# Designed miniproteins, single chains, continued (2), part 28

Each design is a single chain, and the fold is of that chain. pLDDT is the mean over its residues in the fold that is shown.

## One batch from the design tools (miniprotein)

Design m4940
Fold by ESMFold2-Fast:
Structure m4940 (fold): chain A 86 residues (1-86)
Amino acid sequence: MKFQVGEDILEVDFEKKTATLIHKDGTKEEGSFTLLSLQEAVEAFREAQRAGISLGAPSLTAREQATVLKVALDFGYENVDILEIK
C-alpha cells in the first residue's frame, strides 16, 4: 500500500513486511518491520498522538494502522498527516 507522508511517499508491503520511503528528491530508504501486537499498537498510537501524526486509512485493521504509524515514527516524522493513496 502507498501513503502520502508530508512531501514523501511511504510504500508498505504487509506481505513482505517491508517499508520503502521515497523522498521528494527521489532518494529511497528501505526497512523491514514486524506487524505490531495489540499491546504494541496501543503504545504506537500514543507515540503517534504525542508526535502529532494522524493516519487516514480506514480500510486497515488497528494493528496495521499502528504498524504504519510506528514505521513513520521510526523514519523520524512528526506533525504530519499520513494519507492512503489508491
Scores: mean pLDDT 85

Design m4941
Fold by ESMFold2-Fast:
Structure m4941 (fold): chain A 64 residues (1-64)
Amino acid sequence: GPDAERAARAAEEAARRGDAAASATSNWQVKLSGGGDPELAEKGVAAGRAGDAEAAARYAQLSA
């Protein structure tokens, strides 16, 4: 039904956000050449994979 379809779309969107956040974290560290904190970078990737794009972005900033 429409609720199941909406839930499926939300799950797909969350997965895409996770993948995008993980890729952004990796690319951002390479671009800055700053040698960020690997533990914070790993937390950012994990948050992105969980669909928390805002937390992923925060950890990416802190890992710089």
Scores: mean pLDDT 58

Design m4942
Fold by ESMFold2-Fast:
Structure m4942 (fold): chain A 81 residues (1-81)
Amino acid sequence: AIEVGEEAIKLGEELGDEELIEAGKEVIRQARILQEIGLNPDSELARKHRHLSPQELLQKLEELVKRTKELMKKAIEKKKK
């Protein structure tokens, strides 16, 4: 997940696509929240998200990764035309 976010940011910077850069940043942000809940459940960040199940957070991350990959595809297509 973090790798997809990093690739999206790099591609967005190369293409000047701010939406793609923001999508990549959001993927990294959500992945970090999920990691924190697993590794340090008593942290402030994990506590803030305790009302959400890890499964719900994982589902949101998977949907965000899918959307980010679609945005990467569209950005590449727009650059060619």
Scores: mean pLDDT 74

Design m4943
Fold by ESMFold2-Fast:
Structure m4943 (fold): chain A 86 residues (1-86)
Amino acid sequence: SPEIKATALVMGLLAALIDGDVEAAKEYARQLIEIAKEHPELKPDVVLAARTAVELGHYEVARFIAEEARKAGLDDTAKAIEEILK
């Protein structure tokens, strides 16, 4: 299901960031954004992924998620992430 895939991607992103694998985290984020684009109810999971990156000190990854969300047309999601980064 899309919900299970989104959860797995958020967990994968968290694990990658704990391991310091920024490129893997960005790839999980790209996949999560693509799913959220087709399933708007999963937009909160994109915000959760960005918040997780911020809490782990990976501000670059959180900014990347906001930029990729905006490119995908998820403007409200990108704005929510930008508010977390303030």
Scores: mean pLDDT 89

Design m4944
Fold by ESMFold2-Fast:
Structure m4944 (fold): chain A 99 residues (1-99)
Amino acid sequence: DRRERLNEARRILANYLDVEAIDVNLNLIKPEKKASKEEAIEAVETIAEVHLEALEENREAWSEEEYEALVAQLEAEKALIIELIEAGKIEELRKLAES
């Protein structure tokens, strides 16, 4: 279930950031346990995968140029977040979660 995968991934990422758990609007609830960097990276990859699946399902709603731009943006955002996780830049990651 795509929604379940997304919600689980958001929970893991919120836990890694030591912030409040993520709801549908990215509102965070304070976690009980801390996730590892590896779990956080896997969560980001899952979130990106779910968004890509949604883009593919609605492929007909986009021009070829628009679709390619959206996929490129998703991949760029995924790469940035993973880089920040690997670098341990928790404050920067928290700021992105608030945006």
Scores: mean pLDDT 74

Design m4945
Fold by ESMFold2-Fast:
Order: C-alpha cells, then sequence, then structure tokens
Structure m4945 (fold): chain A 101 residues (1-101)
C-alpha cells in the first residue's frame, strides 16, 4: 500500500520507530477521513522533503532575508517541538500550513 510506504518514510525522517505506524495512520484518518488519506500523506511527505532540503540550504547560502530566515526557523522549531511531544499530525500540519500562500 502506497499510503503505508509514505507513512513509514515519514516516520524514518522524523526519527520515530515503525511501531508508531498504526498510531499515525489512525490520527491521519481521524483528521482527514479515509478517501483522501493517500493524497494527503504523499503531499505532506513531499512538503517535508522540500522544506528540509530548501530551507537549511537557503539559510546557509544567505539567500533568505532576515524576516524570511526567522519564519523558516520558527516553522522548523515548531515542528520539532510537536514531534518531541508525540504530536506527529500537528508537526506535519505545521509544514503544510507554512506552504500555503
Amino acid sequence: DEFDKAVKELLKKMGLPESKLEEVKKKLIEYYGTDELKEIAEKLLAELREAEAALPALLAAGELDEEQAALAREVLARAKELLEKGDIVGALMVFSEAAKR
């Protein structure tokens, strides 16, 4: 199942064990429903990959202005805080919301 693959990959990126797979799946179903779950997981995984690759690289290169750099750091810090609390869906939503303009 492509959804299971996407969730497992998200767990690996977040440093969480595969034993959390069913818990994360249940939370995603509770928030989004069953029909859109695969599309949402794939989109959030793509957004997380882009954020982790783009934001640190842009910060290191000095291509972001001070305001943009502060926002990027806030998003990363907030997602990390939520992951430390075990709020995996909340952490994924922070990246998703930050990508909306």
Scores: mean pLDDT 62

Design m4946
Fold by ESMFold2-Fast:
Structure m4946 (fold): chain A 100 residues (1-100)
Amino acid sequence: SKLEEVRKETIEAAERMAKAAEEKGISPENLAAAAREFARIVPEAREFLLKAAEEVLKSKSTEEGAKILLEAVKYAAEVANAEENEKLRELLLGMEEGLK
């Protein structure tokens, strides 16, 4: 289905973005800001993403923070509709590109 395809693409983009963020040593503050932007796109996952942002700020490393963010985005992709998944994918691709 279109939803399953877009969801898969969004999750793949999230995995690439998380890896790029870890490799570049992105700050917990910037990872938390990303989670808050995702919460704006997927209202159904808003509370979960905002909680993930708080957990990212308490993380001990970029690796831990990126892992928390990745799991939160995977959940958001699962509950998001096709349009929200397309918006998440676009934002994730833009973030990955900005980290290169």
Scores: mean pLDDT 85

Design m4947
Fold by ESMFold2-Fast:
Structure m4947 (fold): chain A 70 residues (1-70)
Amino acid sequence: MSMEEVKEIIKQAAEKHGVKLSDAVAERVAEMVMSGKVSTLDIARVLQREAGLSFETALKIANEIVESLL
């Protein structure tokens, strides 16, 4: 799966929760997912820090990403 495809899936997961991620944040999360050694909490922490989301919203989006890609 290409980096671009993974980024689009991540952006779609965020959109399900009313969040529009920047390309830079989506790319960072895509790199983490493609490493194969990332937890839901790791993704949620990055979304909280880089996208300015609450932990609750970040965790919901991280769960969608995990269900779609991991």
Scores: mean pLDDT 81

Design m4948
Fold by ESMFold2-Fast:
Structure m4948 (fold): chain A 74 residues (1-74)
Amino acid sequence: MSEEQREAVRRVLEEIRTRGAEAARGLISGPGIYVNGAVNPMLKTGKFLGYGGTIGGNIARVVLAAERGLEIPE
């Protein structure tokens, strides 16, 4: 919803594009993830959290949900 929130997630997506999902994972794995439980399950519990697209997809879903004021998916 906030521009800062969108900007933060865009930075994560940019890291995925330029440095791969591993670099972005480090940014997401911080304390903020445990504050926002919706992001934690999507990024850490997925059986197919393969490097690249799946992680990016989960992040994008959170971005879109937050940006549009929708409920953040689990």
Scores: mean pLDDT 44

Design m4949
Fold by ESMFold2-Fast:
Structure m4949 (fold): chain A 82 residues (1-82)
Amino acid sequence: VYTLTFLENGEKKTVTLKEGDHVLDINGKPISLVLDPSNPQKIIASLLQLLGLRYDAEKNGDAQLALALTTLLKSLTKALKK
């Protein structure tokens, strides 16, 4: 299992995910995550998707979504190194 933390509207949120396919609702946006340790390419694809969504949030001036995605990315990267 992966325990992920992120900031949403300045509040710390924690979610615990099992291995497999997940959809998280981050500030009203559905975010797909594939946490399959047997397929690192799928994990990398999920990280790239999050990076793209963060870039789009920054471009659109959605500071809350950008912050939530940034903190989620840092938490996910840390969890994957365990």
Scores: mean pLDDT 79

Design m4950
Fold by ESMFold2-Fast:
Structure m4950 (fold): chain A 100 residues (1-100)
Amino acid sequence: DRIRELLLQAAREAEELAKLYEESYPEAAEHFRKAAEYLRKAAASTDLEERKELVRKAVEHIKEAFRAIPELSEEELAAAERQAEVVLKAIEALENGEAK
């Protein structure tokens, strides 16, 4: 399942970010951990709409995590938000590819 693999990869990336920031920015680390949890739940779901909702929740936690890091420039925050949107777009594009 390609969607499941993408979600598990995104969860691992969020978990690594949580480890990176856990000492310096524990608030950001907690948001990354919650994002990883939602992404793992999405990977375990067989309902695509449930997966999309869980991924949206993960994306919001990722955005909050980056907002909690004061060294992030406006450009870095915008790039992080764009990356989160790309994850959602990739899932949707793969779904449309499999349906056709």
Scores: mean pLDDT 74

Design m4951
Fold by ESMFold2-Fast:
Structure m4951 (fold): chain A 81 residues (1-81)
Amino acid sequence: SAMARKAIEAIIDMVKALAADPSASVAQIAGAAKGLVDLALQEGVISEEVARRLKAIADEMERTGDVAAAIERMEELRREV
């Protein structure tokens, strides 16, 4: 849906903005992303399945430190919804 795509786009934009801040840790970026996912799910903007997949990407980003890979995976998911 258009609303789901816009929600994922907003999460990607936030991840990119925080990644550009040298004071932001990967854990803080992942936490912020999961917070936006929870908000989008609570508001009914994304499905439970999309929320689960976005949180898995955020958890993997925190585990690996690979923000670029996380952004690519979120962009792929945005194309699928």
Scores: mean pLDDT 90

Design m4952
Fold by ESMFold2-Fast:
Structure m4952 (fold): chain A 103 residues (1-103)
Amino acid sequence: MEEIEKLKEAKELIERGERDVLIATSRYLENGEEVYEVLAAYVRPDTRLDDVFIVELSSLTPEERARLRQRMAELARTGGFDRDGIVELVDEAIELLEKKKQE
């Protein structure tokens, strides 16, 4: 599944600090503009938002999206939502999608 491969690439980009990464649970058009429901974002310290890698998790159910948002909130409470927390969230998204691929 293409989303799994994009998440794996996103993880590598975050771990290496090479690009800004946006993980979105959905994308839709309102008044001709793209709107993303953002789950998490890794932003380089010196970013100009000129190189952003976007992963859209459109295959997730509402329940799976809620689960990932709850996990993000837990990570944010325990130490702030830093690079390690974002990588952990990406790993959980990969595991969810790999389980769906096997079903």
Scores: mean pLDDT 75

Design m4953
Fold by ESMFold2-Fast:
Structure m4953 (fold): chain A 107 residues (1-107)
Amino acid sequence: SLLEEIRKLIEEMKTASEEEFELLLSKILELLREYASSLKDPESAEALLEFVQRLTDLRRQYYREGMSAEEVREKAEELLRELEPFLPPELAEALRELVEVWIEKLE
């Protein structure tokens, strides 16, 4: 399944070089957009697309606009808290792991 492919890429991020990490993150975000089209619940699909957009914005703000790693951590955790109730549990778990892996690499 597409979600299983996404989970595998998240695991690969844990041991990736800095360049590979950024490429994997970009690929995961694109696959999450594709996965949204497979969700039967429109609210879940909208929540996933909002997650992808807001995480993409946080990534840009961190690398381009000087947002601190601490601010990124706080905003990413807030994002998960806000959207998690609208997502299937297995998807919410995958997104939480993605955020945790990304935040850890910002240190």
Scores: mean pLDDT 86

Design m4954
Fold by ESMFold2-Fast:
Structure m4954 (fold): chain A 94 residues (1-94)
Amino acid sequence: SSYLEEAEKLFQEYANELGKLMKELNLPEEKAIEIENEFLSRALSLLRDFQRQYEANKDNPEKQAEIFRQFKEEMKEIKEESKKRVIEAAKEAK
């Protein structure tokens, strides 16, 4: 698989993990929708920017690898921030 396919897979895995975490913590539906919309829109924007940059550098494999590493780092930050937000929202709902 290309970096492009792996990036799409990472996004889908993140979307699934976020939904699972919110369900496990019994988040109120309104809070779950708010958090999901915020973080999935951010992650989707990051994926779309990655796809654009990847295509722009199709003849530069070193730059494509660099862009993919940056994408993974930024996805990790989104994942960590969203997890913190979910935990905080779950505490506030009790």
Scores: mean pLDDT 87

Design m4955
Fold by ESMFold2-Fast:
Structure m4955 (fold): chain A 63 residues (1-63)
Amino acid sequence: MVVTPEEQQAAVAPVIERLVEEALAHGDPAVIAEARAVLRAVIDAGLATAEARAALARLDAAL
């Protein structure tokens, strides 16, 4: 199967959504900080950048 850039972005999206949901459900600043570190690493790698930035903003608003 040939994976397009759009398909790669779509594959990462559910992982980002789950990470944010779990961090917000915990409400623990340490868990939120860990999730933010993961999202920054994803952004630095150039993967799902728009979704990762939106997720990071949601976590920042929760702190």
Scores: mean pLDDT 73

Design m4956
Fold by ESMFold2-Fast:
Structure m4956 (fold): chain A 105 residues (1-105)
Amino acid sequence: MEKAKKALKETLEKFKELIEKNASKEELAEAAFEVNVSIGVLLLTAGVLRSEELSDEEIEALNRLSKAAEELRINLLQGKLSEEELKEALKKTKELIEEVLELLK
């Protein structure tokens, strides 16, 4: 669990920093994919270990972030969002990142 939580924290901090720096669409799409991979590894590790270390609230927060990151990745690659819609999507994703980081303390 600890290694998977650490990997997710590092991936989330990097994604948050890229959002704050107004990184390229390619960098943001890659970071969103890496977040989903890290969430998947954490959830799989918890399931394999039958770990009680993740609460239902933490699992729900991870699933909400995973969905938001995947939707953002698809929208970035397809170029369907306006600049204002992209800013709103990035802001929402950043809020979900901060929620998960707080839970992983």
Scores: mean pLDDT 82

Design m4957
Fold by ESMFold2-Fast:
Structure m4957 (fold): chain A 69 residues (1-69)
Amino acid sequence: MTDIRREAYRQQARRADRNGQPDLSDILRQSADDGWSVSQTSQRVGPRGYGLRTIISRIIRQLQDRRRQ
């Protein structure tokens, strides 16, 4: 479970970099490395992370579905 969450954080961090959001990308990479929960990460990001829980949950579900096939 934690490994899939870390992968989701790194995937979203890469998207944040491409979208010109380096601060958000750095927080997401730290969350992956330190194994932070989605709630902890959302608190660190603040208003800029509105919907982050939904995005990360969606990525985790997509990664889980891909691993089953």
Scores: mean pLDDT 73

Design m4958
Fold by ESMFold2-Fast:
Structure m4958 (fold): chain A 62 residues (1-62)
Amino acid sequence: VNTELLHQRLLEHQKKHNLSLETLQAIVRGILAGESPKEIAERTGVPLSTVSEIKRLIEEAS
């Protein structure tokens, strides 16, 4: 598990999409809990494409 690389990539996405830290944490928690990207996107107000990218980064790092 490359936690440092995952953290750096998540911060890059946070800056690119102007996400709050709380929103980013909510997305990460939802993905780890097995929620669908669509459900997370609807709950957080973040675009589905952004949530799907974050999910892919977490899955690649695990």
Scores: mean pLDDT 76

Design m4959
Fold by ESMFold2-Fast:
Structure m4959 (fold): chain A 96 residues (1-96)
Amino acid sequence: DYLEKGVEALRAGKYDEAIKYFEKYLKENGDKMTPREKAEAYAVLGVAYFHKGELKQAAKWFRKAYELDPRLVRGVAIFMANLLGLSLEEFLALGE
């Protein structure tokens, strides 16, 4: 429910609300999540922070997601890196 609410808020441009729902989702489901489920949650946090212009936070969350499941995250992370004129590697380095 919180994941779906977060995605709906993200689609509506309500980035602070989306972050709040994704944080609740992670808190509620934390230790029971698979690496893929955690990567999904981290990636949508990255998307929300990117749209807020908080690029260091966006890169940090995408980096965490990429380390858990590169295949799931690669396309979205490359797309966002390209919007900044960066390679994937350059974009993820912003989160160091």
Scores: mean pLDDT 82

Design m4960
Fold by ESMFold2-Fast:
Structure m4960 (fold): chain A 72 residues (1-72)
Amino acid sequence: STEEELIEEAVEELREKLLQTTDPEEISRIGRQSAEELRARLEALGYSEEQIEAALERFDRRATGAHIEAQS
C-alpha cells in the first residue's frame, strides 16, 4: 500500500542519516524531522487521523530498531 511504501522510504532515509552521525542531539533531531515529514505527507494525501496514527506507530517501531542498530 502507499502507506507502507511511505513508511519504508522514511525508515530507509532515517537509517542512512543515522549511519552518518554519532551525536545524540543530531540523532534526536533526525528522528523528529523524519516523523514530522511522514505525518505531513500523509496529511497532504488526505489520510484520516486514525490512518496517520497507525502509520506513525509502525514508523516509530521501525525507527526504534534503526536507532538501536546505529548505536550498536
Scores: mean pLDDT 78

Design m4961
Fold by ESMFold2-Fast:
Structure m4961 (fold): chain A 85 residues (1-85)
Amino acid sequence: SEALELARRAVELGRRARTMEQAREAAELVVKAGELSGTLGAGVAGGMALIALGVGKVAGDPEFAGRLIARAGENAIRGIRGELF
């Protein structure tokens, strides 16, 4: 599924993010995965990814932002699979 592929890419990109631009790209992929899947769990994960991006920006830590966004991407995968509300 395209939604699952996007969520997996978001996890990988988030884990390797070193710039805020890379963290933003990862967050956008989680949001797109949520939109494409139409599941509540993946949609919430997209919102969490945007919050994580904001927190990382305030902290001035792109790698921290990326790690939080990767976690949101993992939650999106669970949401797409019906394993998260």
Scores: mean pLDDT 87

Design m4962
Fold by ESMFold2-Fast:
Structure m4962 (fold): chain A 66 residues (1-66)
Amino acid sequence: MKILITLVDGKKIIADAVEVEGKVYTDISEIKEAIKQNLPLHLLDENGNWLGTIGPFYIKSVEEYE
């Protein structure tokens, strides 16, 4: 399972995991809770490499991708 993040400008990013406050999440419900708490998301690939960091106010939606 991958994570599809859609930004407010319509851009889409695919990640394998999300790091929030030093914890790694793959569950969409936990990621949505982090966004609700205004926490930044650190996007990771399948090897744990950083893809980028997204501010919570820039996120339109988060969905499962597969």
Scores: mean pLDDT 83

Design m4963
Fold by ESMFold2-Fast:
Order: C-alpha cells, then structure tokens, then sequence
Structure m4963 (fold): chain A 120 residues (1-120)
C-alpha cells in the first residue's frame, strides 16, 4: 500500500479528530523507524511526510482552534523534508522528528479537550 493510500485509510477509519491525529502520529513513527532500519527509501519517507502534511492542512482548515499548533507541525514536516533532501545526518532528522511528535501530542490533547466540551 502506498503512503498516500495508508493515510487515506487512516482518515476514513478515524472516528474523531483526536483519533485521526493519534493514528497519523503512529504512521509517522512507523515510517521513520522503517527509514532508520533501511527498509524504505528517502523518496518513500518524503511521500509519507507529504501525505501527512496534506491531511494536517485539511485539519487546520476544518478546525480553526487547532490551526496554530497544526501550522507548527507542518513547519516541522517541511524542515524534516529539507534535511532528508540535503542528506543531513540522521541525528538531525531524528531531532526534528521528535519535535514534530511532541507538537502532534499537544494537538491531540487540545482536540480531546474540544471534543469533551461537545460531547455533553
């Protein structure tokens, strides 16, 4: 399954924005682990990152309350892609990947608080 098809499946199966973000975060970690282990090419990793970025851009448009944190996450994806394209050391790529994961965690927490208020 292509990275884009995997993200489309995650979007289709998610029952909430917090579940969607959790599953996108897990997908990100899976692809980074595969890249670190040499199981995927840098082109496949970039395709996965671009697919995540496209979905995050959609989330920011549909959920304005999440936009400031989502914009931060998108910025980190762009930084990661540039590091990969410039053959930066894996340690630098991994540092930006950790920063991205922390931002995704913050978005998930905020999404859960918004969902809790709507669930009356």
Amino acid sequence: MSPKEEVEKIVKEAKSVSELLTNLGNFFQEYFSKYEEGEISKEELIEALEAIKEELERIAKEHPELKPLVDKAIEKIDEIIKLIENDAPFSEIAKKALEFSLIIGDIIDKAREIEKKKKE
Scores: mean pLDDT 86

Design m4964
Fold by ESMFold2-Fast:
Structure m4964 (fold): chain A 88 residues (1-88)
Amino acid sequence: SVDELLKELREAMWREDVDRINEILKQLKAAKVSAETLEKHLGPLLAFLAGMGRRDAVVPVLKFLEEVYAEEKGIKPDPRLAELSARP
């Protein structure tokens, strides 16, 4: 289920398991999960990990979120999240 994929994604992000993150993101893309759902479930963890400089966990997920927003309605993600992805 989408809920189980999102749970596994959060666990992979916490472990910085980049390979597993990318595998789950492919499954979420195939499932056509909405940007709103992704942001609600992943937003707090993304902000936390980005604040800690955990780029390997943050950048793939944030790029995926930006791609989903762009594909749905040309809607841009939260400007703060987009700025965080640009940080070294």
Scores: mean pLDDT 77

Design m4965
Fold by ESMFold2-Fast:
Structure m4965 (fold): chain A 74 residues (1-74)
Amino acid sequence: SMMEELQRLQEEIHAALERMREAIAAGDEVAKAEASRRYRDAATRALVLAGMSPADAERFAEWEARREEERLRA
């Protein structure tokens, strides 16, 4: 169902943010880039399910990933 898919994507988003936080704390830029990619992939899929076009969803997911990285570095 859509609700089960959204729950799974929210869990993936949360896990990606935790990996990003850990990577930033460790100074691991490779792990940070991988976590950011996983975040963007899951966020894009969630936004498409919410009715965004794939192009708009990808753009917004990239923007959100940058905001989260900035927040985690503060």
Scores: mean pLDDT 88

Design m4966
Fold by ESMFold2-Fast:
Structure m4966 (fold): chain A 111 residues (1-111)
Amino acid sequence: SPALEAALAIVDEIRALHDAGEPARTILARAVARIDADPRLSPRQKHYLRSALRILALALERRDYAAGIAALEQLRTEVASDPSLTPEEKEVLTAFLDRLIAWLRELAAAS
């Protein structure tokens, strides 16, 4: 899926920016710009992806990975229950959220 490839590539870029020492606000701004520019992502997917990025940026800034994980898991539940999303849109969003949750768990374990 082109949309799935786009979403997962954004996660990889976020991780690379974090590893390079970029501040959370810079990671958020660059990831949002990439989401907004990508024609493979639907407007509904972009809305949820921006919400996930705001949660992530706050978790990174505060180093509150547990709160970030809980908020992303709540967003995952909202995605699953949203009747306006297609099954394909839900698959892309769930994969993106799962990758972010897994990464925040790695950061929590390394802290």
Scores: mean pLDDT 91

Design m4967
Fold by ESMFold2-Fast:
Structure m4967 (fold): chain A 73 residues (1-73)
Amino acid sequence: MQDSLDQLQQVEQFIGQSRKDIREAALKGDYEKAEKIKKEAIEKAKKTQPKDVYESGEAGLEQTYKLAKEEYE
């Protein structure tokens, strides 16, 4: 149980960092990099986490990408 909780915390940190990286890439006008970061983060979460956890992370990543693109594009 403790190991799975540590893994969930690591994924929450990973999703948070990925959201930051998406926003930074979009701010620089690198939307291809922002989309790549989003897709890779979603795929990693999907492969390593239960459905309820990765669906929440996916929604957050998609929203971050959409808002960043709307703000900077």
Scores: mean pLDDT 74

Design m4968
Fold by ESMFold2-Fast:
Structure m4968 (fold): chain A 100 residues (1-100)
Amino acid sequence: DLEALRHSSEEGQRLLMEGLVLNALGLAYAALGDQLHSQGKTQEAIESYKKAIKLLEESIRLLRKAKEHASEEGQRAIEREIRITEENLEEVKKRLEELE
């Protein structure tokens, strides 16, 4: 029915937007961690990487939910974004392990 499809689309768009915002924020904290590490601020870099990890994990969760509401073409775009975010998450985790 059209009303259910409209409500699903609205929720999907909200989840997608929230996921993308958290992804951007997570990447910003990862970049901040890199900058702090280059300045010798190791503990502050660790804290920034931990924040980045939490944000990227939440982004992936929201993007996976958004994918459930998307068209087939939208699902492919969201899946590509999830893959990139998962690769970035693993790189941030590796950087954190090297500092601990």
Scores: mean pLDDT 87

Design m4969
Fold by ESMFold2-Fast:
Structure m4969 (fold): chain A 82 residues (1-82)
Amino acid sequence: SMEKLKELIREVLRSGPESVGELVKRLVKAVKEAGVDLTPEEILSLMISISEGVSLEKAREIVKSTPSFDPLIEMLEKEMKE
């Protein structure tokens, strides 16, 4: 469920992943455990929404306008494919 995914993402953010690679692995695991089908961009947008306390719409705008997120999106896509 989406509610379960949001709680799992909050847990990932609270734990403070040691690296971007660890963050990516934990986010993908959270998505799988919640049973929600999301794109890499949607996963990142949801994380930004939770971490920054902004609306999901605003988070999507941030992701779309920030090219420095492109490597993170690629890492998420690769991890999701296993």
Scores: mean pLDDT 84

Design m4970
Fold by ESMFold2-Fast:
Structure m4970 (fold): chain A 84 residues (1-84)
Amino acid sequence: SEKELEEMRELLEEKMKQAKELLEAGKIDEAIKVMEEMEKAMQEAVEKNKDDPKTVAELKKLYYEAAAEFGKWLAEAEARRAAE
């Protein structure tokens, strides 16, 4: 379970960096696709660990915290685009 959490944390770190760079470049649709891929990865990790409720809860927490941060970046990028 610690290994699954570390793998998810590393994947989220890399994909969140990628999503932020895409948003800064104005590639909003591509950034959204990166987050959709992350949601799918979280769902797959949850399914693999369905007999470990503590790991499932922590995987979901890691993803939802990342999704909330992405939502802030997305709102800022959309506001910037609308102002142009």
Scores: mean pLDDT 85

Design m4971
Fold by ESMFold2-Fast:
Structure m4971 (fold): chain A 60 residues (1-60)
Amino acid sequence: SMQEEMDRLAAEIFSLTDKYIGLLEEARKTGKKEVVEKAQEILDRSTGLNLELLELQRKM
């Protein structure tokens, strides 16, 4: 169902948010560019999933 798809997207967004916070903490401690780049990749993925969630909400 569409509700199950929305629940999965919400769970994935939550997981990515937690990972993003962890990467930001690591980036602040280490200053490593590769950690910053990983955080940016996670943020981009989370943005994409939020757009998918909005599209599903538009169909409901």
Scores: mean pLDDT 84

Design m4972
Fold by ESMFold2-Fast:
Order: structure tokens, then C-alpha cells, then sequence
Structure m4972 (fold): chain A 61 residues (1-61)
């Protein structure tokens, strides 16, 4: 589910050293992006971590 994906994204980003606020904002942006432009589960698995890191770096400043 999108809620489970959001929680997983937040925990992964926190493990990478991002703050809770940055992780939450980044996960929200990522999930909203997927809702607007759905991709396959295979593509999601391939790009999830790299895309989350790009978003979080942008959110952080």
C-alpha cells in the first residue's frame, strides 16, 4: 500500500542520515509522484532508492 511504501521510504532515508522532517517530506513527494504517474513494480524496485535520495537531497537544500 502507499502508506506502507511511505513508512518504508521514511525508515530507509533516516538510515541514510536524513532528518525525520526531510525523510517525511521526501517520502510524501515520492508517493504523490507515484500516484500522479504510476510505474511498474519492477521499475519501482529499480529506481526507488536512487529517486528517494535525489528527492531528499533537494528537500534538504
Amino acid sequence: SNEELRKEAIEWLKSQGFSEEVAEKSADMFVNGLQAHPISEEELRTIKESQLKVIATHVEG
Scores: mean pLDDT 83

Design m4973
Fold by ESMFold2-Fast:
Structure m4973 (fold): chain A 91 residues (1-91)
Amino acid sequence: AAELVALIREMGRLSGAPAEVADRAAAAIERFAAGEISAEEFHNTVVPALQEMAARGYATMTPAQLAEFEALAARLEALLQETVVPKILAA
């Protein structure tokens, strides 16, 4: 969970989104990892936060920064597959 939270916060910082956007996604990752929220609730919290970060980033990011953001997003997806998705399947 700590690496996923760190990645979300890095994506938020890179995109220039308010800290509360990254904080919402980070809290959802931790709550889902603890079994406190459903996969649907996790999706409905994290996806809009990532979309808001991307939308803000498109207004301010250079092509190089956008590539960095996309690399962070790909790593986030890989870590979700390794850490969060197995917890859904184990439930």
Scores: mean pLDDT 73

